# Designs tried in a protein design run: designed miniproteins, single chains, continued (2). Part 36

Each design is a single chain, and the fold is of that chain. pLDDT is the mean over its residues in the fold that is shown.

## One batch from the design tools (miniprotein)

Design m5234
Fold by ESMFold2-Fast:
Structure m5234 (fold): chain A 110 residues (1-110)
Amino acid sequence: SEKLKQLEDIKKQIETLGRQLAATDPSDTAKIDAIVEQVMILADELGKLSKSISEELGKAMEKVQGRVHERIHMAKVEFSEGRYDVGKANYIKAVQELIDATDEVIKSVK
């Protein structure tokens, strides 16, 4: 399935960004912001791709995107307060939640 390959390719990209995030110093806010921006773009692509497979998968991914956006917002507040380690941990959790949700979509289409 071409859509299965697209889901697997996006998952690999998010996993790579997650590893880059984990390896980035919490005080390197410019690099962290760039990684998070790429994750948000891929999250939007996943929402569109999931909806193109089924309305049910699209709605499920939309709920995950909502939770991911809320966690990213929380992390941005923590960074603005100088709480870099806590903020980075919340970004890592948001990325992992997106990876887990993508894996569930992949399992649903296999």
Scores: mean pLDDT 90

Design m5235
Fold by ESMFold2-Fast:
Structure m5235 (fold): chain A 108 residues (1-108)
Amino acid sequence: SAAAGERTLAGVRERDYQEAKELIKGVAKALGREDLIEDGSYEENMAKLRELARELVADPEALKKAIDYLKSQGEKGKKLANSFEGIVGGERTRQALEDARAAAKAAA
């Protein structure tokens, strides 16, 4: 069971890494951002995706273009679009929490 658990964790980490890499490539192609297609670690790729999500939260047309492009790439693209929408949702939540904290500090 321990060996099976270790193999499962390695498989999840590899899938997450490949998904992040494919997400960056797909979004970069949709937006014409070739600067984003550099090979990086999982953490570097996730940081780039979160930064992109922050930019796209402020640009609904570019966000729609990226999501529509990903969805047009078939079943795999639809899964990537769902993952990216999750990252965008996470960044919206982080911004709302930061704004709430800033407002609380200003009111004190």
Scores: mean pLDDT 75

Design m5236
Fold by ESMFold2-Fast:
Structure m5236 (fold): chain A 108 residues (1-108)
Amino acid sequence: AKEEKIKKLKERAEENLRLARGQLTMTRDRLEEVRKLPKSPLSEKAIKLYEEAIRLFEEAARLYEQAIELAETDIEKAEELIKEAERLMEEGQRLREEAAQLYVEHKK
């Protein structure tokens, strides 16, 4: 049923929005930690990667919010926004993982 599809789409977008906001908070905290380290090429690269990851997670959160709003009026557009937001979340996670690896190497 259309109503069931809308409900599931909203629930998925709302859950993913919570995850995106969680990733934002954690990534901002990691960025602050790296900013307190002595300046080095590794710490500067980690900062840029965390800043880009934050940008991607913020964009993903906006797309999930828009998908929730559109779910009742334009299901197809809402699904497209969720898929785009999921791609941004994956890219943000990759950049965050790269930044975390540089941080670990800097601490050694």
Scores: mean pLDDT 87

Design m5237
Fold by ESMFold2-Fast:
Structure m5237 (fold): chain A 70 residues (1-70)
Amino acid sequence: VPIPSLEEVEEALRDMLARGELTPLQAQHLLEGYKKALEDYKNGKLTPEDIAILKVAVELVEEARRRRAA
């Protein structure tokens, strides 16, 4: 499964913010967590927490694509 780019995650979070499904603080925390997970992935030091954040990011990007198609 391809890992979404930081730009794709930022776009999905902006869509959720626009719909009121996410607070600015929650969006900030998800972005920071995703950036950390990407760095840990590059360094071969993935933690279970990083894997959970990567899964959430994939789900958010997929949901944003699905809703744009509807």
Scores: mean pLDDT 78

Design m5238
Fold by ESMFold2-Fast:
Structure m5238 (fold): chain A 93 residues (1-93)
Amino acid sequence: SIEKQLAKLEELLAEALRAAARDVAAGRELIGRALEEISKLVPEIYPEAAERLTGAMDELAAASPEDFEDKLEELKNTAVEVLAEVKKAVEAK
């Protein structure tokens, strides 16, 4: 079920990014669900992943209209990096 959990996490992160572009609150809820999956897969990296993803989400929520696209791209980059770290940590088990 690790492969299914990774696929679910990847899908949740992709959905969170799409949702955040339209509705920041909906994006935040999906990031929360993705973090729950990370806590199950790699509890050792969960605290850092939670800080990074919620931090990027908070920056996006606080962004001016002029900065919104830059902060959304920062959230996308953070999600990609976190997913890569989760995949690497799972592979090491």
Scores: mean pLDDT 86

Design m5239
Fold by ESMFold2-Fast:
Structure m5239 (fold): chain A 81 residues (1-81)
Amino acid sequence: MPIKLLSREEVEEKMKEMEEIKKEIEAETDLNKVQELYNKLGEIADEIFGSALVWDTPEMREIAEKVEKIIKEVKEKLESL
């Protein structure tokens, strides 16, 4: 997927989208649906990571750490199914 440079406002919107997807995954028991949501989450994470690398600010570093935590928690749930 092409990496997009996101504005601060777009990053905040994408973070909200990731939190919504995480909640959907936490409520979901179907492995196939969890996998689909995880793939969508990964695409959003790639966009945020690409932007964080370009902006290189403490704020963007903190956002990247939050994204990594969400991905890790979701992956652990997927591996437990």
Scores: mean pLDDT 75

Design m5240
Fold by ESMFold2-Fast:
Structure m5240 (fold): chain A 66 residues (1-66)
Amino acid sequence: MKVSAGPVLIELAEKYKVSTEEVERVAKELIEEGKIPGAEVTESGGIVVEEESVPLLRKLVEERLK
């Protein structure tokens, strides 16, 4: 089941004190690199991922923000 990545990206933006837009850009780069299976960017620029892939998304985004 596909879920919005929005809540995770907001949490990471607050944790690392960056904008939500910056975190979204990092997540989109990871999706373009093919590192998050089943993830897609919607036409409105939102990010949806398979529920099972949420921990992977979180881990890879955190690695880019550190």
Scores: mean pLDDT 81

Design m5241
Fold by ESMFold2-Fast:
Structure m5241 (fold): chain A 70 residues (1-70)
Amino acid sequence: GPLSDEQAQRLVDAHVAHGVPREAAEEAVRAANAQADTPSNRVAKEVGRKLREIGDAIQKGLATGEVLPG
């Protein structure tokens, strides 16, 4: 996908450090990276935005019991 293994691992580790289960963080990062796997350079920016949104939603869901928005 558009994320390097290093970038994906950093994002997983950041979410795990904030209390997200590793499996959930890995699944979210994998899903977002796969969904945005296109040859377009613009996609890399949108992947970054979506991954931040997913990370925030996971953290909020775990803290408040709220359902993930997407």
Scores: mean pLDDT 66

Design m5242
Fold by ESMFold2-Fast:
Structure m5242 (fold): chain A 91 residues (1-91)
Amino acid sequence: TYTLDDIVNGNSKALAQLEKDLKILVSQVKANKSVVLANMIFTDTVKLLKKSKKPKSKEVVNLLRYILSQAKELNAKEAVKEAQKALDKIK
């Protein structure tokens, strides 16, 4: 139970819950082997994280790295590009 505003404001508990929810969704995507679904979920999550008021926070950076790793594993090329671009902007 968290709001989009909590995520945008960099609330650590909201970001931790988002990570937990994302991991559940990733397990479902892997079961379905859908590259399209992987690209949709990961690109939307990257867009949400890009709105963060604390883009260099450990929680945001770790979520982007997690998305990049999972997108590479699933061959989700659009999600890999978006996540890498987001990480490159904050380095």
Scores: mean pLDDT 81

Design m5243
Fold by ESMFold2-Fast:
Structure m5243 (fold): chain A 86 residues (1-86)
Amino acid sequence: SEEMQRLRELGEEEGKRFEEEMLKAGYSKDRSKSGGDFVGNSAMSNASTLRSAKEKETDEKQRQAVAEQVKKNYDLQKKRAEEHAK
């Protein structure tokens, strides 16, 4: 039904946001190897290096919190779409 399609579409949108937030949080998506896995970078983000230490720490915690929320929401939407499709 349209409602199931909409839930799946919302899951895809959340998935894209999740990918962007994960990249901002310092994760890289390894598409060449696994095609979907997020890998933590060993090197620090140079883009954030110019910020003050306090702002960097606060921003990193907030980005991690947002990435975690986006991931949970994405997983929830995906699970609901799959279960509703049954």
Scores: mean pLDDT 57

Design m5244
Fold by ESMFold2-Fast:
Structure m5244 (fold): chain A 80 residues (1-80)
Amino acid sequence: MSEEERRAQGREAAERAKENARRAEEAARKGDVKKATLLAVAGMINAAAARNLGEEEEAREALERVRRAEEAIREAEEKL
């Protein structure tokens, strides 16, 4: 693919990863552990895609948000 297409796909993947992480934290806070876990996994996959497409810094930010979501999921699991 073209360099512009690659950059666009990388940016798009990073944005999807951040949104997945945000929704995972929200789901975890509501006690929906299953939904939160699926969203966190999707966030990791999209962050890896962004990194592979050259958006390293955005991927790192997305992964940090995923880690926070994983912490919220663990706390929600302990409550259940």
Scores: mean pLDDT 83

Design m5245
Fold by ESMFold2-Fast:
Structure m5245 (fold): chain A 87 residues (1-87)
Amino acid sequence: SLTAEERALLRRMADVIDTGLANGVPNEEIGRRVLELLMELFGVSEETANAMVYALIGKPIPASELSRTELELIRAEIRHYLATGGR
């Protein structure tokens, strides 16, 4: 099950994507911030965080290469993970 702190970080990640896309922030900048939050959430290296996102979207997460569609997919998966309690 997700802790209150883990839920707060996941909500923050979804909010960064929502706010960034709504305000026309470059995809590269949104992706970089999401990667930083993912590293903080799981206490992992950038390499491990990249491997986790690769498992989710089918390719590595260089922040500069994330499309809008991939950011929306990451957001959808975060929301699903929150709704299911981490399943």
Scores: mean pLDDT 77

Design m5246
Fold by ESMFold2-Fast:
Structure m5246 (fold): chain A 60 residues (1-60)
Amino acid sequence: EPSVTELFLALAEITELWLEAQRKGASPEVLALIDEAVKNYKDLEKTQALIDEVRARLAA
């Protein structure tokens, strides 16, 4: 089961990615991935996969 610290760090990372997405004018698809990561924040494995996908999209 994820610790409070792990959940906090995941949410902090999602927040940083959301700010970067806004700054870069990311597509609605990227913003939808961030929203899905927030909704699934208790599932760290799924949330990490969504975070990695957002990073890949923002790097392209």
Scores: mean pLDDT 79

Design m5247
Fold by ESMFold2-Fast:
Structure m5247 (fold): chain A 63 residues (1-63)
Amino acid sequence: MYEELFKKYDFDGDGKLSVGEAALLLRSLGFKGDIGALLAEFDTDGDGVLDFEEFKALLERVT
């Protein structure tokens, strides 16, 4: 479930994922694409943080 993965990689427990945390998750799933370009597409605010909705959309794109 996406929520379980989100919580696992939310290392500081703030309810958000940094792009670095999201990149680690994507690598652990065996994602072979350009992680930087993918994260830039889903980081709509450009703040370097993904909320749960952006994270879910990201996973739906790669799975």
Scores: mean pLDDT 74

Design m5248
Fold by ESMFold2-Fast:
Order: C-alpha cells, then sequence, then structure tokens
Structure m5248 (fold): chain A 81 residues (1-81)
C-alpha cells in the first residue's frame, strides 16, 4: 500500500541521515549511540508495517532489514578503509 511504501521510504531516509551523522562522530560511544538509535527506528517501522498489512508484514520487514543492513554495511566499509 501507499502507507507501507511511505514507512519504508521514511525509515530508510532517517537511517541514512543517522549514518551521515555517524561519519562525523569522534568516539566509539557516539557510534554506539547512533547504532542503538537505528535499531530503535527499525523496530518501530517493523511494528507499524505489521499493523498496516499483517499478510505481507514478514516480506516487508525482510526487505526493510536487508536494505537497512546494506546501508549500514556500506558505511562500515567506508569507516574501515
Amino acid sequence: SAKSQQILDDTLAEISELLDQAGGATSAEELQAIADRIQEILERAKRELAELDPENAERDNQRLTEESQQLISSKLQQWNS
């Protein structure tokens, strides 16, 4: 649905903004706080998706998880280089 797509788009955009902030972080504690925040955002989005469309919730949650993991992994690769 349009609302499910909105949640996916908004969630990924919010995670992208936090990852940009992580690039400016100066300590491991700051990076951990951002990681914890991303996890909270993901759990909230998964809950909202399950409430809107229970029949497709597992599929939508899997897609959100995979896309989010790809964003995070790409950023971690940059930090390790």
Scores: mean pLDDT 79

Design m5249
Fold by ESMFold2-Fast:
Structure m5249 (fold): chain A 68 residues (1-68)
Amino acid sequence: SANAALAERMRAVAAALRAEIDDPEDLGVALAYAQLLLRRGVAPEEALAAARDLEAARAAIAEEIARL
């Protein structure tokens, strides 16, 4: 199902980020941005690459909050 496929993609990207990022605040922002991108249909490899750019990820999350 589409929901199961999305959950699996989120789980895989989250596992990769948790293995790479030790700081809990940096991990939190990376996970939030990756999940946002995956829900918008961005491919897992693109979402992971974007989430690894922590400065860009923080800016993107701030922009999304400002849009609310």
Scores: mean pLDDT 84

Design m5250
Fold by ESMFold2-Fast:
Structure m5250 (fold): chain A 62 residues (1-62)
Amino acid sequence: MEISPVEVRATLLQMGANIAIKYKDEKYAREIIARLRALLPQAPPEVQALLEATIAEIEKAL
């Protein structure tokens, strides 16, 4: 099983997003959104959908 470096980065950013939302760290949440958006063009379509959902969740929580 080959795990793309993009998928690993996506998973780590999702974990960071959950932490930012839980602690209401707006600055950290914005940094996570920026990193997720930078990763979007490099991600396969299924991962892109997941990243977009995560960005929307963070933006809604802010």
Scores: mean pLDDT 77

Design m5251
Fold by ESMFold2-Fast:
Structure m5251 (fold): chain A 86 residues (1-86)
Amino acid sequence: SGLELLKKIEEILREAAEFAEKQGSQETAKYLLETIPAARRSDLVSFLQYGQQAVDAAEKDGKQETAAKAQQALDEVNGLLLELGL
């Protein structure tokens, strides 16, 4: 169901944010958490903007693994949003 997909989306994004926070990437975690309400309201523009800010913050700090994991989570969520007809 659509509700199950939305729960999965939130879980993926929260897990990526928790990973970033544990790696000391506070800005990346902050922006990943901001993608959740954007995804919930189907605001793809805000989702992509916050997602890019999350990845850029990790890359700027030289945290390549954190950036890669954030990008992977965002790519997976983008695929799930397309399955919801967005």
Scores: mean pLDDT 87

Design m5252
Fold by ESMFold2-Fast:
Structure m5252 (fold): chain A 80 residues (1-80)
Amino acid sequence: DDAKRNFERYKKELEKLGMTKVVKEVEKLVEMGDIVTGAAIASEAVRRAKEDLKKSEEEGVQGARIALENLKRRREREEE
């Protein structure tokens, strides 16, 4: 699965950049089964890190938390 391979690649890049907080939050998305969104957030965080590492980490963490909350809400509605 390309999304899973992309996620692993971007995760390693984020770890090299010291952006471990983003890694933790996007891993929660992957654990919930949303690998595509997790990979997309990780990819964007790596891209933005070239401009501002700290801002990229903060935005990546927030983006992943929002995506995880949206995923939980969607699953809760499906279980109604």
Scores: mean pLDDT 78

Design m5253
Fold by ESMFold2-Fast:
Formats: sequence, structure tokens, C-alpha cells
Structure m5253 (fold): chain A 69 residues (1-69)
Amino acid sequence: AAPSAEDEEIRRTVLKLVNKYLDKLKSFDEIDKASEVAAEVYRKLRQASTPEEKEKIIEEGDKKLEEIA
């Protein structure tokens, strides 16, 4: 089945977050680390029940991506 509207929103959020740093990634190691962070954020957002939890997950992911780039 096609992804739900909720899953699509999560996917868009993760892609937007990664795209913010994509042009700043300079090595294959940085790309691999960013991909792992993206997967972690996606997984956690699917499990999050409240807007507050989702915001915290996005903030933690953003910080990790900034540290990689």
C-alpha cells in the first residue's frame, strides 16, 4: 500500500532536514553519517505520539547533521 498521509509528512520533514545540509557534506563518511541520522529521525518520528516529542526529535537530528557538516 502507498504510504499514509502521516508517513508522507514524516518523509517530507526528514528530506527537508537533510537537504538543509546536503551541499555542506564533503566526504563519503559525512554522507553515510547523515544518512544514518536521517534514518534514525524517520524511525523516531514514526514512534512519536506528541508534537513536543516530534519537535525534540527534529531538533536533535538537526544538531547531529550540523555537527557532521
Scores: mean pLDDT 79

Design m5254
Fold by ESMFold2-Fast:
Structure m5254 (fold): chain A 75 residues (1-75)
Amino acid sequence: SAEEIIKEAEKGIKEALDLRRQATSPAAQTAYDKAIVYFGKAIVYAKEGKLDEAKSWLNKGKEYLAQGRAIEAAA
């Protein structure tokens, strides 16, 4: 549902913001910033009832969140 996508995206934004605050790597910070943008797009599209597009943006947000974590793990 739209509400489920919004809830997941909001959790993703909170997680990305917390990780961004702790990140010292510019590359990781950029990945977390991109995650926040894509989670924001997921919320916008979900509110418009465009659930397939919203899921696509939610998945991209999750990918960038994982990329940021991977960059930090490698540092």
Scores: mean pLDDT 88

Design m5255
Fold by ESMFold2-Fast:
Structure m5255 (fold): chain A 67 residues (1-67)
Amino acid sequence: SQSQESRTRSDILKKVAEYHKQGYSDDEILQKLKKELEENNQSHLEPLVEDVVKQFSEQRKLDEERK
């Protein structure tokens, strides 16, 4: 459902932000999250993870251009 997807996106975004705070690059974050999905048998969420990482990267770029 759309509500379930929104919750999953929020959970992924939170993980992306945490890894970014730890100093991981966007590519490293993507690899870590894909590995976690594979280990949890959630590979169907890989496209969503890719989308969230891309959106996080784009938002950072916009925030940096504004400063």
Scores: mean pLDDT 78

Design m5256
Fold by ESMFold2-Fast:
Structure m5256 (fold): chain A 75 residues (1-75)
Amino acid sequence: MRTLEGEVVAGDARFAAVRGTLDGKPAGALLASDEAAIAPGARVRVYLPEENRNVTGVVTGGSGAVGARVTVEFE
């Protein structure tokens, strides 16, 4: 299991996004379109820049407030 540790960034009301690090490298995640908010159990799309691909992750900790820390886990 891999973990993205990040922070909710400011955006417009239609986008909930996390910026952080994965294995010491910059990475990001975007809330899945069928999710209402960044909260534990919510699905996110994690972008892996070195592989140029997206994987599905799950929020395991934190809150969806802008500036809040969040944790996302994926395979």
Scores: mean pLDDT 68

Design m5257
Fold by ESMFold2-Fast:
Structure m5257 (fold): chain A 89 residues (1-89)
Amino acid sequence: FKAEVTAAWLAMIDVALAHHRANPGSTELPALDAEQETAHTIVAAVMDALGGDGESTARLVDQLRARGLDDQADAVEALYQETLAKLAK
């Protein structure tokens, strides 16, 4: 179940990133919907924790910072650490 859900969310993340790359010329950095930002952070954290690679999280942090979304980048890192802590028990 969750593997299929995270795969679907990963596909949604790819679509959202492609759309964001097509429209980043807009100065509306907040145009990225909060729900999509949440999906980005949760899916990235889950996939990273399940896949074992911190590089995915680092790449998303870099992308968010490049967009001027430093608060969101910090949230991604925090969510990733929280997810790892939960999985480690």
Scores: mean pLDDT 54

Design m5258
Fold by ESMFold2-Fast:
Structure m5258 (fold): chain A 89 residues (1-89)
Amino acid sequence: DMSIAELAEALAARAAEAEKRAEGFLEQARELAPLAPDPEELLRAAEEAVEALRELVRAARAGDLAAVAAARERLARAEARVQELLSKV
């Protein structure tokens, strides 16, 4: 069974992977933005989603369960906003 320290190390290792995926997502959002009815709003929503994801990663690395819960809620709202805006492309 994994200790809390071992879980924290595993989460930290996966954090770098999540950060790379976040960068790719921003690049794709910038490419799709000109096709959106409101390019600036789509980019802002995508940047908020990436920031929320990075906050979740930071909270997980710190082992702060309350911050993880708050970051998950923030990410869910940001992803819903991106999906809403993409439905208008």
Scores: mean pLDDT 72

Design m5259
Fold by ESMFold2-Fast:
Structure m5259 (fold): chain A 72 residues (1-72)
Amino acid sequence: SRQQHLEDVVTAVQRLAAQGDSKGVQELLTTTAESLGMESLKKAAPQASKAAAQGDSQKAQQIVQQAVQQDL
């Protein structure tokens, strides 16, 4: 389902951000946003990527969750 897919994306973002994989976070969120037509998630991708670059997995997760809620 769309909800399950988004839950999997949030989990993947947390994992990638904990590893400092800012590019991985940006690519995952951009691809997901384009596939699902989620404009807020697309705008949030660079912000979540920056949080991942700083190793702030909690902030990256919060940014993604907020954007997903706006696009629902």
Scores: mean pLDDT 83

Design m5260
Fold by ESMFold2-Fast:
Structure m5260 (fold): chain A 98 residues (1-98)
Amino acid sequence: MKIKPLNLTEEERLQLVRDAIELLEQAKKLYDEGKFYEAGSYAIQAATLLIKAGINPEKAYELSDKIVEAIKNGDKEKLKQVIDELLAMAREELARLE
């Protein structure tokens, strides 16, 4: 299903970005615990929130697809790289919105 950006206020968009960052921080903790499937699930949820917030939706879709492929292939390094990219993207946008 193709998720489209929501018609949001700046305050609502800022809250979605903050929620995405919390999900990505949890994904990193799960990754460090060896819970790669759960880490990927949290990262996909974060990517979905970024898409809904209108934050680089094309890149967020691309990174979400890469998470799915990394999980299928057992590519732990790729999963970590994608989580780090999503987190960097979300944090950069948070800094711009504040």
Scores: mean pLDDT 84

Design m5261
Fold by ESMFold2-Fast:
Structure m5261 (fold): chain A 99 residues (1-99)
Amino acid sequence: QPQEEAERLHEIYKKDPEKVEAEMQRFIANSPNKELAAQYVEHLRLAAETRDVEHLADAVGVLALGRGFSEEEAARIKEAALRGLELATEVAREIHAKK
């Protein structure tokens, strides 16, 4: 459930924000595309702070771009994530199967 995942991120961030920030910076440093990685962690931070599933879906869209999906494909995966994280995975799999 996207709402449950946003709530989970909120609880993790609230418990130890310094540790989470350090892990986010490490993720960016180890990413092949630091600009997309920074956008991804910023959307996750917003989802954790606001508990808004739209920010979680934005993070999924950026992650899809980082994995080589097109802008249109990433937008479809993001829309699916708003309905369910498992649906986002299914849409990504269907796009790959059609290539």
Scores: mean pLDDT 80

Design m5262
Fold by ESMFold2-Fast:
Structure m5262 (fold): chain A 86 residues (1-86)
Amino acid sequence: MLEEAKAFILAQIPAVIAYIEENRENLEAILAEARATLERGVPRAAEVEEGRELLELMEGVLRLLIELFETHDPAAFEAGMRALVA
């Protein structure tokens, strides 16, 4: 599951970049919700290692999406996503 999630994430990078860049204004409410979720913290008490790793991966993806939205730097986003799933 984790390896499949990583492969899926890598495959979606170009589409995600295009979507965020085209829809910045329309995503303000979703971005605010995402930032609030990260600020509150994601539960780290996972019973199994695979679950913990998937949770950390999702948190990393969410942070990189927020950074892409705010910085207008798709190259940094792609580099960050590839590093996250390495």
Scores: mean pLDDT 67

Design m5263
Fold by ESMFold2-Fast:
Structure m5263 (fold): chain A 79 residues (1-79)
Amino acid sequence: MMSNQQLGRAFRGGARSSRRASDRARQQGDFDTADQLDQQADVLDSTSDRIDQGTATDQDIQNGVQAGRRGSDLGTQVS
């Protein structure tokens, strides 16, 4: 069972992964994919911050999960 602290760390990890993929996309000239990856990273960081503050709603966590999935899918396109 994942604790809120573990979930917050997972979202921060996902944000860092998406930002690294964004950097690679920019190096390839794919600015649209890079911008989308940065947007997913921003959602993940924002959700992680709300978890840390104790203000995250179920909807915020669902948004974080979806952002993590989209970031992962987009990151595979930047191979």
Scores: mean pLDDT 83

Design m5264
Fold by ESMFold2-Fast:
Structure m5264 (fold): chain A 79 residues (1-79)
Amino acid sequence: NKEFIEEVLKLAENNDTEKLLKLAEELGVTERVKRREENGGIDNFTIADLVIEAKLIKEGYSREEARKILVEWYLERNK
């Protein structure tokens, strides 16, 4: 979902950590976020990545397909 990916990445760009964490909770990835915080810290783009991956998997994509979509999106965004 292009609109969801754009919205979540915009939250990361705007440092809206609170909304990103709410989305992580809704998509069941809060434990993965906490593990990364405990083992070296986490940034808003890492939270966004986990949220988008979980949403794509929930919508029927495999993890491999979700990762390919994310990589393609990052490549287009970064020129």
Scores: mean pLDDT 79

Design m5265
Fold by ESMFold2-Fast:
Structure m5265 (fold): chain A 82 residues (1-82)
Amino acid sequence: SLEDELRGLIEQAREILEEMREKNAPESLIKKLEEAIREAEAVLADPNATREEKVRVQMELGAIITGAVTLLKSIELEKKKA
């Protein structure tokens, strides 16, 4: 279901958030992911949330996850260049 897919994304995002903290990623980007997780959880918990709202937060969280993964790869590459 869409709700199960959204739950899976939230769990993936939480794992990425922990890695971002461990690797000292920029605090602004950590807060951006924290906020996206919070918004997705709020929509998932809201019995009045529309399907369209659930799709929107799924897309927004997915995009932020993609950006965070790209950032983590960049941090790893910079360590190898030093």
Scores: mean pLDDT 86

Design m5266
Fold by ESMFold2-Fast:
Structure m5266 (fold): chain A 100 residues (1-100)
Amino acid sequence: MAVVELKLEEPLKVYKIEVEISGLENPEATVEALGENGIVGSGILKRGEHKVVIEFEEPKEVKEVRVTITGDVGKATVKVTLYTEEGEHTLEKEVEVKPQ
């Protein structure tokens, strides 16, 4: 298991989040978008998928995207794209997923 915390320097008003996990053959993951008062959105990546999309009916203030990776082991790259009214913000982090 690996927990990847992608923290923003400043909160962003986000209407859509895309999370892509590469480097693993069969990842499973839970994605949580966190605002000031906790989780504002979540998504699940199932085995055989490499991308999860979280869409909001109204823009939500997001400070962090937390990705918990299970189902596989090895080096993974987590890419998070946050879509705002002012443009796209991309965060990328490499992580090593250890055996559970």
Scores: mean pLDDT 82

Design m5267
Fold by ESMFold2-Fast:
Order: structure tokens, then sequence, then C-alpha cells
Structure m5267 (fold): chain A 92 residues (1-92)
């Protein structure tokens, strides 16, 4: 439910020091990467301030998720986003 997602975003925000908005965009980015929606993923990278900034944010969210004991499925989704962003940086 929306309530569980909102609670997770708030907990990640407290643990990482990031805004709930940036974390929400990053989760949408991870969903786009898993869905192979490259156009949407690139739009979300731009919203986060570019691929280098998105990578820094994603790594902070991953650390927070691991500390909070988040489900493996969520952790793997963020790890897949990090891998994709790193591949973008290698190409550009």
Amino acid sequence: AQEKLNKLLKEISKESGLTEGDIAILFELADAVVAKDEKRALELIDLLGGPETALELAEKVLEALKKLGAPEEIIKKIEEAIKWIRELLEKE
C-alpha cells in the first residue's frame, strides 16, 4: 500500500539525510531500469541532476536500505539501478 512506501521513504530519508522527493525519484529510476525503459530512466536521471549525482544518491539509498534491513527485492532493484548508472558514465 501507499502507506508502506511512504514509511520506507521517510526511514531512508532519516538514515541517509536525503529528501523524500529525491528517494522517490530514485525508486522510479530503479523501476524504469528493471523495466528496460531507457527513455524514462534518462528523464529521471536529469531530474536528479545528472548521472554522477544520481549515482551518489543511489549509493546512499542502498547503504540506508541495508542498515534498515529492507527486503532483498528492493535492495537488488537499487543495485541494478546503480549498475546501469555506472554503465552510462562509462559510455559518456
Scores: mean pLDDT 83

Design m5268
Fold by ESMFold2-Fast:
Structure m5268 (fold): chain A 71 residues (1-71)
Amino acid sequence: PPVVSKEDIEKAVEILEEEGIKVEESEDSSIKLLNIAKALKENPEKVPAVLEKLREAGVSKKVIGAVEAAG
């Protein structure tokens, strides 16, 4: 699995919340990434905007791929 930074995960959560997507809190970064993926599956219409903002924020392609693949 790709290495994900805690900073990139936090940025992803913030971007999701800006788009009105609720993400379940977790102490485990892996579970938090799964919660992000589940939230995106619940809101498929918002996925393109979220991914674009992640790319614009400088989140690594590996992290973006992990967010897309997680679930």
Scores: mean pLDDT 71

